# Designed miniproteins, single chains, continued (4), part 23

Each design is a single chain, and the fold is of that chain. pLDDT is the mean over its residues in the fold that is shown.

## One batch from the design tools (miniprotein)

Design m12773
Fold by ESMFold2-Fast:
Structure m12773 (fold): chain A 55 residues (1-55)
Amino acid sequence: SAAKIEAATKAYEQAKKDFDLLYEEYKDDTTNPKWQAASKALSEAGTRLQILQSQ
């Protein structure tokens, strides 16, 4: 539904902003648990948005 796509889009944009802030601080340090958590959240939000848009 359009409402689910809108919610998923907002979640993805928020996850991107959160990741960008951590990227500025840690510069893609893959060993940092906070970087790993934010990267995972961004990936999951992006995948969810893609699935909803492809339905």
Scores: mean pLDDT 78

Design m12774
Fold by ESMFold2-Fast:
Structure m12774 (fold): chain A 73 residues (1-73)
Amino acid sequence: MEPSLEEQAKELAERVKELLENEKLPARDATVLGIMLAGVEFNLRNKNVPEEVKRQELEDLKEYIEEVEEKIE
């Protein structure tokens, strides 16, 4: 069972929120995460954006989150 794009975005948004509350998060990474999340949320609401583009943006955000999580451990 594959989560919907909205469910995937919600899960990633919660992970971004947890990272933003972490005092070890560098300001540059906080800025990039905020921009990427805003872009994902904007595009999910835009019916003219292809689903494949939305999936790619979610994957890019997930990859960046995982890199940041590893870096601050």
Scores: mean pLDDT 81

Design m12775
Fold by ESMFold2-Fast:
Structure m12775 (fold): chain A 85 residues (1-85)
Amino acid sequence: ADTLISDMVEAIKTGDLDTAKNLAAKVAALSSEQPPAETCAKAKSYFAVASYYAQSQLTAEQLVELEQALSEFEKLARAHPSCLA
């Protein structure tokens, strides 16, 4: 599980969103938990922000936002893997 989440974060950082989505599906399959909709909405929001920045040339301010979004996303993915479905 840890290696899949780490590989997913690296795929987002490098702009390989197809690999990131495939890894997210594998992580989601590891859990049958149904976390609160708000928790999953936050995870999806951070993933969307990180994916958006990975496709763009980044300012120093945007790099801080990307690192923050990835950090929060990784925490939520580790706590609630099923949110990545």
Scores: mean pLDDT 74

Design m12776
Fold by ESMFold2-Fast:
Structure m12776 (fold): chain A 100 residues (1-100)
Amino acid sequence: MSDVQREAVAAMTGLRISSVGVETSARLYEKVGSKEEGEKALKKAKELTERGEEVAKRVQEAIDSGDDEKAREETERAREVTKQLGDLSTELDNKTLEAL
């Protein structure tokens, strides 16, 4: 496995873990927050996880095409989405604890 492929697999794995995390955080916040804020959190989590799925597909396409430059670019985009998912998860978890 090439270094580019290893970095891509690591980034896609992190993206998957963060997507599961944000969905869990949004569902927990929905139980304790207002109906409006809970629905907003679930929608934001869904939109961000769907963006992550699109980025993961582009990473896979770049790897499959052998375009190392494109694979590195899309891997970096996957890392950016992973950070956004983690930030949202932390925000929602803090709001959940404050609402208790």
Scores: mean pLDDT 87

Design m12777
Fold by ESMFold2-Fast:
Structure m12777 (fold): chain A 69 residues (1-69)
Amino acid sequence: SPQEEADIARVRELKEKAIKAAKEGNEFDVGVYIVALATHLVAAKNQGLTRVAEEAERALDEVSKAYEA
């Protein structure tokens, strides 16, 4: 659906921004993007948007791995 495509695109953008912030040591921005990603994950799960939820879960995992020094 158009909404699902838009949500996936937003999750991917947030992931890229979070990973960049993590590599730069910008803890504040990483926190902001993690909260945004977690919000999208919860919303996707509540709406039954499986593909969006899976994308958000993968994004959070990748951000966590990039942030761990």
Scores: mean pLDDT 86

Design m12778
Fold by ESMFold2-Fast:
Structure m12778 (fold): chain A 114 residues (1-114)
Amino acid sequence: SPLERQAREAAEQLARAAEELLKDPSLSLAGETLKEVAKLILRSVGSTGSGSLGRAAALLRGAAGLVRDNPVVSEALRLMAELLDKGAQGDDEERARQLRQLAETAAKLTEHIK
């Protein structure tokens, strides 16, 4: 389905961003957070309810607060959280659209931190 494809793409882009963040000890918590968020996104398409996306958004906001001294990373994490909140409140079409934007945000973050 489109939702499953966008969820896989978002998870793959988050995993790539996480690997680059994990190379910097000061950003390692953000990297670990993106790995957990990827797992929660994949769970959201296999189980009932938007609870996994809401939890993922909360984790991203927490991580953004802890890396606020890196404004590019912090801003990207906050944007990803907003996209996940919108996806959690929407239908499958809206959720797919928000996950596509999240994948694009993660890809841009990866290119910036390389």
Scores: mean pLDDT 86

Design m12779
Fold by ESMFold2-Fast:
Structure m12779 (fold): chain A 67 residues (1-67)
Amino acid sequence: DELKARVERLAAELGTTPEGVLAATARKQGISYKEFKEKLKKASPEEQKKLLEEAVAVGEAMVAAAR
């Protein structure tokens, strides 16, 4: 749950929820949040890790863009 914890920390820094960060990640990928959740459900553990790593990267970019 290290990646999940990182997403939660970034969400707190942004004043949003972890779901908000995941939704932003989905938008950056050009898909809906529903489609993103379906990808996570169908993903292997390794693919889930990569999707969460992408969410961390999106959250970090949002923090950097904020200031």
Scores: mean pLDDT 80

Design m12780
Fold by ESMFold2-Fast:
Structure m12780 (fold): chain A 87 residues (1-87)
Amino acid sequence: SPDRKIVVMLAAVSIRIAGVEFQIDLAKKTKDKKILEETLKEIDELLDLIDEAIAFLERNNAPQSVIDSMRQLRQRAQELRKEAKEL
């Protein structure tokens, strides 16, 4: 059902953001450029996925609070991208 897909999408994106935050912390501690490059690629793929998710939510008339939550996750991913690029 659309409702179940919405809950799963929010949870999946939140988990992926947490994974990226962990990878950035690991890159900072190890100073490993390869981890950093892989993390930047994963952030770009996550941003594309979030944009597709927002489009899906809008097409399915999801509650505005859900769309706003996904946009907040997108903003967090953009902040992580900036942080990773500054390493």
Scores: mean pLDDT 87

Design m12781
Fold by ESMFold2-Fast:
Structure m12781 (fold): chain A 73 residues (1-73)
Amino acid sequence: SARLVLSMTPEQQERVDTFIELVLRLSEWAREQDTVEALDQAGLISGRLLEALRQGASPQELRDLYERLLAEL
């Protein structure tokens, strides 16, 4: 029986790894701001990054989105 195990290509794995890296960077940024508002913003940006990942965004597109959204704070 074939369970849907995500057999990721190297490109898919790199996209997922980039997403995780950016979410961890957002968490560190929110900790440095030491406000609930920063934590809420980190959550919103993480959600936008997850949507982009689901739509097949490349590692570079995820980084560009992250930088753009963080600059708007």
Scores: mean pLDDT 80

Design m12782
Fold by ESMFold2-Fast:
Structure m12782 (fold): chain A 134 residues (1-134)
Amino acid sequence: DAEAEGAARADELAAEGSALADSMQANADQSASASTEEVISRMQEQVEAVDALADRAVELAERGTAETAKRVAEVLDRLLKDLQAISAKGIASLRAKSTEETVQAFAGRAQIAIGIVGSALTRARLIYDEKLAS
C-alpha cells in the first residue's frame, strides 16, 4: 500500500542520511592532517550531498502520505542531531590540532550543511501538519 511504499522510501533515505553522517565524521577526522584546500573541497562535496538529500526528502514528504511525511521528518531530525554532534566534536578537535583557517573551512561548511537539513526538517514538519488537516 502507499504507506508501506512510503516507509520503504523513508528507510532508504535514513540509510543515505546515516552514510552522510559517516562521511561528515570521516571529513572531521581527516581535516586535522589535511590542507585547508583539501578541507574546503571535501566539505563542499559534503554540502552538495546534503543539499541533494534534503531536496529528495522534501519531495518524498510532498508526494507521500501524512505517515511518509512524518517518517521523513524523523529521518531529517536524526540526521540534524548527528551532524550537530559530529560538527561540535570535530571543531573542538581541530581547534586543538590544526590551523584557524582549517577550523573555519570545516566549521563554516558544516554550519551550511546543518542549516540545509534544519530547513528541510521544518518543511517536512509543515507538510505533515498540512496533510493531517486535509
Scores: mean pLDDT 88

Design m12783
Fold by ESMFold2-Fast:
Structure m12783 (fold): chain A 69 residues (1-69)
Amino acid sequence: GLAEAEARGQRYMDAVNIIREALAAGLSDDEIVDLLMKAFPELSRAEARRLLRAVRESEALAAGQPLPA
């Protein structure tokens, strides 16, 4: 229900914050994926990589990359 969606949302936000801090610290993709899998054992490597890519793309857009038309 709604509570499960909220718990999922909070977990997603925690993962996004970890990725943002790790990117700011200059960690590699592999180090960030390993960090995510240690913090969130329920995530597969593929899911961790997709989340990292999504956050990186979001940060790149915020840093002045052109918006997709």
Scores: mean pLDDT 75

Design m12784
Fold by ESMFold2-Fast:
Structure m12784 (fold): chain A 91 residues (1-91)
Amino acid sequence: RERLEEMIRRAEEVLEATREELEERVREIARRLGEEAGLPEEKIEELARRALTLARFQLMVQAMAGLDPEEALEAALEVAERWIREEVEKL
């Protein structure tokens, strides 16, 4: 019980502490990869929003697994970039 509550609290704290950095860096990745692929701005923003949702889940999972905020952030960004690259290749 208490250990699960601690894991959830830790994940919430990590998500809150990294929220702005995660959003900014995911948008940067989506813009870079989307512009390289010649996508319109609306599609780039759509990719960023979808990638951000995935990144948030990944960050929470990594935080619950005991990763430090910076490690969890980098892991989430790696997953987001990989997903964006795959989606761009499908277009």
Scores: mean pLDDT 82

Design m12785
Fold by ESMFold2-Fast:
Structure m12785 (fold): chain A 63 residues (1-63)
Amino acid sequence: GPIIARATQDQPAESAEDLALKKGDIVEILAPHPRNPERYLARSLKTGEVGWVHRSTLEILSG
């Protein structure tokens, strides 16, 4: 099933490829980064936007 996580803090987008998050935002984790294990590709369940997020700012809720 889908891996669902919550943002534990605000995360501004550092580039166009990053997903901007506010604390409490819910995301679906789509894939790990192939070269950086601290980054995930995620989709915002609020906006539907897809981008990179830092693993350390996420709390896994289900997977």
Scores: mean pLDDT 85

Design m12786
Fold by ESMFold2-Fast:
Structure m12786 (fold): chain A 65 residues (1-65)
Amino acid sequence: DIASLVSKEQKPLQRKVHFFIKGEKDPVVVTMSAESLEALAQQIVAIIRELRKQGVEVVGLSFES
């Protein structure tokens, strides 16, 4: 539709990312947005590194819209 065409500019990727942690029953859920898949991936890697520094091991990831 015309409304969709008008709003075509600047649509950041938005994803809910579930970080599954070793020894934890429930995942840590973070809603993330980024300009590109590469930017989103870099944010995810940064979070995993930060958690690892705190002694938290990420054993899996899941994505939802």
Scores: mean pLDDT 73

Design m12787
Fold by ESMFold2-Fast:
Structure m12787 (fold): chain A 90 residues (1-90)
Amino acid sequence: MEEALERVAELAVKAAKAELAGDREKAKELFEEMVETLRSLGLSEEQARAIAEAGVNTALWLLEQGASEEEVLEQTLRVVRMAVRAALER
């Protein structure tokens, strides 16, 4: 599970960077890979998409604020981890 959460956070940061670069196709591809990874953990498609969106939005916000790549990844992972755990408790 933790390795999958780390992968989702990495994909969220890459998707955010692609969006900032104007590469919509790459951002969409990375987003769908996040959704597939989250669904492999037992989440519904709706839950997976909501968590993927939260991860990308967190990374986008932090990158805009000038946060380091390490800080962006760490905070995005924290958000994704909390959201996945909350969803799996229900």
Scores: mean pLDDT 86

Design m12788
Fold by ESMFold2-Fast:
Structure m12788 (fold): chain A 61 residues (1-61)
Amino acid sequence: SRRAELEARAAELKARIEASDLPEELKDHLLRQLDWALANPDRPARAAAILASVEAILDAA
């Protein structure tokens, strides 16, 4: 399901954030963005955009 895919991808991104060398303030911000996406299942396009943005930041680091 879309929800299970979202939860799995968010969990993977959370693990990547925690393992990264990013500043703690940025890690906290990215984790809050993922939590918002998981808390707002009625906004799938925005949730997808948030996950893509978080992934892009991690890939650039």
Scores: mean pLDDT 84

Design m12789
Fold by ESMFold2-Fast:
Structure m12789 (fold): chain A 69 residues (1-69)
Amino acid sequence: MPQYYLVTVEGVETGGTLRALVKEEESLEDVIKKLLEELKKKFGDKKFKITVRNVLTGEVKEEEHEFEP
């Protein structure tokens, strides 16, 4: 079955949040990278919480990312 993933990126300092719905055939890494860069440019956050949810199973994978000063 094709999988769909809901990606949520949250800036820890400002609470700024972006979400994207990603198909299995798309690069999750590329989508996450774009969301991180956009939040960094708009709000200046350095620390991020990344949540990837499988829409069909409800399974959640969480990661943290920190940019250098």
Scores: mean pLDDT 77

Design m12790
Fold by ESMFold2-Fast:
Structure m12790 (fold): chain A 95 residues (1-95)
Amino acid sequence: GTIDPKVLEAEVDVAMAQIKVAVAKLVLDTHGETLSEEELEELKKLAEDAIRIAKKALETAKELGDEKTAKEAEEVIEEAERVIKELEELLEKKK
């Protein structure tokens, strides 16, 4: 049988969200204090996009009973929220 297209879409959405969070975290970990206010705001938007995509995937995964994808989506949301918190703390220090 073929994979349900909705399951595949949710899995792809989680993977895209994971990539966005990983990129934001890598840039933050590598350049943190040297990043401009504009660059910090761009990374925050990237992490916020990851949360939006992951929340959509989480809803779909829960409706389809895909516990693995749901768990991965929840983990991405938590990681993105931590990244946003660190970015907001750095933004506050630049005021």
Scores: mean pLDDT 86

Design m12791
Fold by ESMFold2-Fast:
Structure m12791 (fold): chain A 86 residues (1-86)
Amino acid sequence: SAAAEAALEAHYKKLREEREKEDEYGKKEQELIEEIEKKREISSEVLEAIGELEQKDKEAALKALEYLKENPDLSDEEKLKVIKEY
């Protein structure tokens, strides 16, 4: 949907801006998202939740992404629950 595509674009736009500033933190987040997506597509809802967590706590968002990378078989519902715990 258009709303789902907008959420995905908003999150990637934030990551691109951080990367353009040569921010190692933003680069690490982008790399983690790319690695997760190589193994399993990330839903727009999960990506939006990560974006919201990043706005609140960037380190917590990074840890959540690392957990998702290590657990690629998690359902979208389980991924959202994990992100909410951070």
Scores: mean pLDDT 76

Design m12792
Fold by ESMFold2-Fast:
Structure m12792 (fold): chain A 82 residues (1-82)
Amino acid sequence: MKPVIREDDTLEELIAKGEEYRKKGLEALKKGDYDKAIEHYQQAIAIYEEGLKRYPDSEELKRNLMLASVYLLEAAVKKVFS
C-alpha cells in the first residue's frame, strides 16, 4: 500500500488520517470482517506511532494510539474465537 503519511503532515492531519482508518476498522468489525478490521486498525496505529515520533508530547495522539490498540486487540480476539 502507498504510504498514507506525508513528511509535511500536521498534527491535525495525522489525527484525521488515523481517525479515518479507525472508522474503517470499526465498520469492518461491526460487519464481522475481522481481517479487514485488523488491517485498518494496524494502519491507524502506524499513523499515530509516526505522529508520536514527530509530536512526542501530544496527549491526543497517545489517547488515539491507545484506543486503536484496544480495538485491534478486540478484533484479533474475535477472529481467534469466531
Scores: mean pLDDT 82

Design m12793
Fold by ESMFold2-Fast:
Order: sequence, then structure tokens, then C-alpha cells
Structure m12793 (fold): chain A 69 residues (1-69)
Amino acid sequence: ELEEYVRKALEAVRQGKMDEAFENAKKAAEILDERLGKSTPEEIEKMAESFVKVIKLALEDTEALRRRR
């Protein structure tokens, strides 16, 4: 399930386990690619990297918003 891999990637990022975060993000990207059927392995890896970056930024933004309050 896509949602399960997204959840595992979030937990891995929170724990600083970037390798596990990337692996779970890659599996999520593979599930998305099953629907699209057009991505190369390189594109899937790039999607996984972007996914991990977005998670990191979202967590950082949440902390910044708490500080501003």
C-alpha cells in the first residue's frame, strides 16, 4: 500500500535513517509508476529523492511555524 510506504518514509526521516527513508520512498514511487507505466529506473530514483526532500522540508517548516507562534 502506498500510504504504508509513505508512513515508513516519514518515520525514517524523523529518526535520521535516510537510507530507510529513501528505500521506502522508492517503493512508493514504484507503486505510483505501476499506474503510469512510463518511468525509467532513473526517474523512479529521482522521484524518491524528491519525496525524501519534501518530507524533510515539511518537518522543518512545522518546527519553524511552532517557533514563530
Scores: mean pLDDT 70

Design m12794
Fold by ESMFold2-Fast:
Structure m12794 (fold): chain A 85 residues (1-85)
Amino acid sequence: IQDIIDNVRKMYSYTPDQAISQLPTLQQQVRQHIDPDTADDIVTIIDNMGQQLRDNMNDPVSAQRIIDVNSDMIISILNQQQRQQ
């Protein structure tokens, strides 16, 4: 779980292209290491983030907000899972 959180934290420093390129890897890590119900919720967030980033690739301000909001949401879910052991 901590390794996945660390990978999500890197996304705040990414360009939209870099963020999009890392999403498939993040989805695989989530599906392999997180319980299926929580993994499905996070994967849905990742899929939505990917679509929003593609739609806003020419708007760096909107793209950064998309990264920030979705990354915060994913980290929050992962932190809750980590606290339950």
Scores: mean pLDDT 80

Design m12795
Fold by ESMFold2-Fast:
Structure m12795 (fold): chain A 71 residues (1-71)
Amino acid sequence: MLSETVPGDRRRVEEAATRLGLQSGLSPEEARRVGRLLGRAAEAAERNHGPLLVTLVAEDGVVTGEFTPAP
C-alpha cells in the first residue's frame, strides 16, 4: 500500500495519482487516465467546498482519493 496527502488542486492531485498508479502496477496510459479523473474530481470538489486536502491510497493497481477540508 502506498499513500500520499496533497493539496486538492487539479495539477497536484493529477501528478500524485499518476505517480502512485505507476508505482502500484498500472501502465503509463492507465496511470495517466486515473490521474486525470482524480484531478478533475478534486477541481470540482474544491469549486463546491473550498480548499481541500486529498489523501490518495494506491494498492494492487487501484488508486482511491479521500477529501478533507484544508485548514
Scores: mean pLDDT 84

Design m12796
Fold by ESMFold2-Fast:
Structure m12796 (fold): chain A 73 residues (1-73)
Amino acid sequence: PLTPAEAEAAIAHAEALADALLAKGVLSEEEAAEVKALARKAAEAAQAGDLAAAQAENERVLALVEEAIARHE
């Protein structure tokens, strides 16, 4: 499972990415908030040792970001 420091770093990384994509107009504020919420759920699941749940939430983040990028282009 993730350590608390690893979970915090993963959440910070996802939040920075969401904020960067929001600043570029790729994500809406609602989409950026959803990415941050899903990233936090993934980190919490990984910290609890539920790697399957962590993977599922990470896949949801990737799908949301990919759809937003495709829509922006």
Scores: mean pLDDT 81

Design m12797
Fold by ESMFold2-Fast:
Structure m12797 (fold): chain A 64 residues (1-64)
Amino acid sequence: LPPLDEDSAELLLESAGLRLDALGVSEEKKAQVLEEIRAKLEEMRGEPVEKAEEAVQQIIDEAL
C-alpha cells in the first residue's frame, strides 16, 4: 500500500463515517470518533496506509 497522504486520509475518514452510520452510532458520538480518527491520521502522515487502516479500526472498536 502507498504511504498515507491527504487523499488517502480523506478516503479513510469517509469509510469510517459510513461504518459508524451502519453501526447506528449517534451523530454526537460519530463526530467525536471521527475527530479522534482525523487527529490520528494527521499523526500518521507518510506511514503505510495499511497501518492507518488498522489504527482507524482500533479507534472504532474502542468506541463501541
Scores: mean pLDDT 81

Design m12798
Fold by ESMFold2-Fast:
Structure m12798 (fold): chain A 97 residues (1-97)
Amino acid sequence: LPPSAVPGSRPPASVEEAEERVVETFVADHPDLAARLRSREELRLAVGILSALGLDPNASQSQIAKSLGVSQSTVSRIERRLGMSRREVAAEVEKRG
């Protein structure tokens, strides 16, 4: 991976690397789902959505959007690209993690 482009503005750099590792694990475990996403940012958002649904499968798109700092339409778009219902997504995350 290229060196961080943000020198000294994020003291706990290990947290960011942990996030990248989670994204890489998702791509490895779900390459078909990852291929449906357009960018690395959408991959990060997909992982965040799956994690949020694993913690609270009844969470609304607006609640997940607020948690991730994005719009509800962004969450809806990514859920649609994954092609999975919220129930299926939550069950899959629990089964694997």
Scores: mean pLDDT 68

Design m12799
Fold by ESMFold2-Fast:
Formats: C-alpha cells, structure tokens, sequence
Structure m12799 (fold): chain A 95 residues (1-95)
C-alpha cells in the first residue's frame, strides 16, 4: 500500500539525515490518507497511519529545529517550533 511505502521512505530519509525529504514523503502519505477518509469513514487503520505520520513528522521537525538553532537561522527556528507545536496538538487529538 502506497501510504505504508511513503511512511517507510520517510523513515529511511530520516535515518539518512534527509529531513526535508522525509517531510515530503509524509506529505504524500497524509494526502493519500485524507483521500481515503473522504471515500471511507475514519477507520482504526487510517487513524494509525495519521498517528505514525505525525510521530515521524515530529522527529524530522525536531532535527530541522536543531539544525536551524546551530546555524543561527532564527526565521527557520521560529517556523519549525510553530510546526512542531501544531503536529504535537494533532497527535494529541488522535490519541
């Protein structure tokens, strides 16, 4: 299934330090899950995918936040902090 494939590719990109690539794959996975929810009711499977997408997104965003902080990129740091807060709230609402 494409959702599992994109999540797996995101995890592999995260392990390689390709955090932006990881987030790109997670956006593709999320799009497919959203399309599934439109066609079918929210299921345990789609909920589990959304939880995993948010958890992997948080890992990637935390790494990007650390890079921005080390590089003194205050604009990127503020952006990643905002995105992390949003994803944490989404994850909390799914659990």
Amino acid sequence: EEVKEYIQKAKEALEKGDYETALSYLRKARKIVREKIIENPLTDETKQYLIEIEEVSLKALEKLREQAEKNGDTAALARYKSLIEREKKRLENLK
Scores: mean pLDDT 83

Design m12800
Fold by ESMFold2-Fast:
Structure m12800 (fold): chain A 67 residues (1-67)
Amino acid sequence: MEEEIRESLGRMAAASGLSTGMSVDDMINHILSLPDEVARKAAVETLERHLSPEDARRIREAVEAAE
């Protein structure tokens, strides 16, 4: 239940970044501002489905390095 809410917040953050045309670097900063690892993971997984493999890898590596 709580994990599903955190995952939903992460997906919403990713969707907001995609809809507003944020750069990859801006998306990374936005994900890192999320207060919870579960939300960050959900955001990364959502963006990986919509971005190129190179951009998806950059986002994942940056988020994992910050944790």
Scores: mean pLDDT 75

Design m12801
Fold by ESMFold2-Fast:
Structure m12801 (fold): chain A 89 residues (1-89)
Amino acid sequence: MLTPAQEEAIEILARKVGATEKEVEAVKKLYLGEELSDEDIKALNEFFERLLSGQFTLSPEERAVLEEALREDPRFTLARLALSIDSTN
């Protein structure tokens, strides 16, 4: 299962980039290590394209959630990526 910090981090980023339910589900599957379908891979590509657009900023409180998620699981690369994007804005 995802940690509470990982779940909250995904919800924060989904809200920031206007992600669909399918995109959110595909991101959760990726970090749970579940098998990805071709539809899941497409949804992930669409999600990461939105995220990489860099059209968001994180509050200090939102950053703290992402930093906690990354500390709990360093393989939660979504948090690392989002924190890097925020640092350039």
Scores: mean pLDDT 83

Design m12802
Fold by ESMFold2-Fast:
Structure m12802 (fold): chain A 93 residues (1-93)
Amino acid sequence: MEEKIEKAGEEARRKAEELTKDVKDEELRKAIVEYAEYLAKAKTAKELGAEKEKILEYEIEAGVYEIKVATMLAVNPDEKAREAYLKAREAAE
């Protein structure tokens, strides 16, 4: 179970890193990558029937990074970063 969750997170991270390679703000890039990783981990944990507490931990982490991405994009709008974020989210789903 754990290995499948970790693999889903790693695959989402890899795709998000590729999608965000042209995002100049390294902190924003990192936030998008972390968001995609934890979103994929939460989804996979739910599909595998992991304990509710473990699922909640991944969901909280994804939510933290989602808020960070939204805040950074609101303060300094970057169309390429927004598009990368949306594609990374779709890939993690």
Scores: mean pLDDT 86

Design m12803
Fold by ESMFold2-Fast:
Structure m12803 (fold): chain A 73 residues (1-73)
Amino acid sequence: SSILEEVEKLNAEVTKLLTDKSVSLQQKIDAIDAAIKKYEELSKKASPSDQLIIGMTIGVLEIAKAVLELELS
């Protein structure tokens, strides 16, 4: 699926940014927000099975965002 290929590419990009020590906590939060919006757009064009995978990925990113926001508090 071309949608899953786009999801995998976006996953790699986000993972690289989140593991980069030179990137600030705020920049990581902003990047997660931008990525979630991209996943939501991909989900609208995806099959029900692919929507489930995308939804799980969004859920993991929402948890990661919450953890980073607690670090900023």
Scores: mean pLDDT 87

Design m12804
Fold by ESMFold2-Fast:
Structure m12804 (fold): chain A 98 residues (1-98)
Amino acid sequence: MEEETREALLRAAEAFEEKAKEEEDEEVKKWLEAQAKMYRLLAENTEENRKELEKLLKESSEWMEELIKKLKEEKKYEELEKLRKKLAEALRKAFEAM
């Protein structure tokens, strides 16, 4: 992997880790920690890390789908919008750090 790409991915991971430290919502914090780990695994680009990354991507996707479904079924649209904004802000900060 190109050094510049690796450093960019590590900066994204650090941004997610910092956001996780400040997060009060335990579920959002877990998602942010998972994102940080995925970016670190991607930066190291080993066969073992690829398998772990695939596992984390699947687990993260399943968790997000279940949470969104639950919030929709409970008609918690304000909480769903809050969640969406928090996730978008975290992604924006990570990409700005790259």
Scores: mean pLDDT 80

Design m12805
Fold by ESMFold2-Fast:
Structure m12805 (fold): chain A 92 residues (1-92)
Amino acid sequence: SSEHDAVIARILDMLRQANQQILTMIEAAKADPSADVDAVEEQIARILSRTHLQMVMEISDYEMSEEDKNKIFREFEKMVAEAIRQVNALKA
């Protein structure tokens, strides 16, 4: 239904917004030699945890196909993996 399509689009948009916030924080940390990398990592972890909770709640409110759920979870997993990779690069 069009309702399911709208919900999927909303969740994916939420993930894109969270990812952009994380990338902006990482870019700011790279530009600042005095940046507290541990504090940045903690803030990113909080964003990821909040985003995960919102994602799961939205999925639970609607009957979604396994294909649609897997697409959303895959996008979230990619976001988490990239955030971990970039934070580790800041610590190197």
Scores: mean pLDDT 87

Design m12806
Fold by ESMFold2-Fast:
Structure m12806 (fold): chain A 95 residues (1-95)
Amino acid sequence: PPPRPLSGMEGAIIDLQVTAIREALRVAKENPELREETYRSIRAWIAANVDPATAAELERLIDEYFASTDPEEQEKLIDEIVEKLRAALEARLGA
């Protein structure tokens, strides 16, 4: 069966968390001196909030995002990270 529908409050919390991660990644991309510390914090948060398989996939996408020099590729990667993170958080709450 599909997971239960999220409440408006649950959806808003996920939106806030996903937006915060997206902005943290963008700030770290623009400020290489903050990248290692920011990524360490993001990895710890992901490990606490998503399953290990999804966490590993997100780490791979984040590594690709930081390595990318193409703005179009960077936007594609950030969108994929956001989509996968949102889906994982929704699945966790719906289980």
Scores: mean pLDDT 80

Design m12807
Fold by ESMFold2-Fast:
Structure m12807 (fold): chain A 63 residues (1-63)
Amino acid sequence: MTLVHPSPVEANAALSEAALRVHRGEVSQAEAAREYGVPRSSISRAVRVIELGLADSAARRAA
């Protein structure tokens, strides 16, 4: 783990924003990766986490 101060906030913000926009259907994973400079695999994984969170919320509400 690199504890240098530069860009963990910027990297995390870019990934979160990219994943949300892909989830909303505003951009594709490839477009988001290009725009935010984040690996497509990272965006795909983040989108999956969002989808799983929504599925859990739906399951909880159904009970």
Scores: mean pLDDT 68

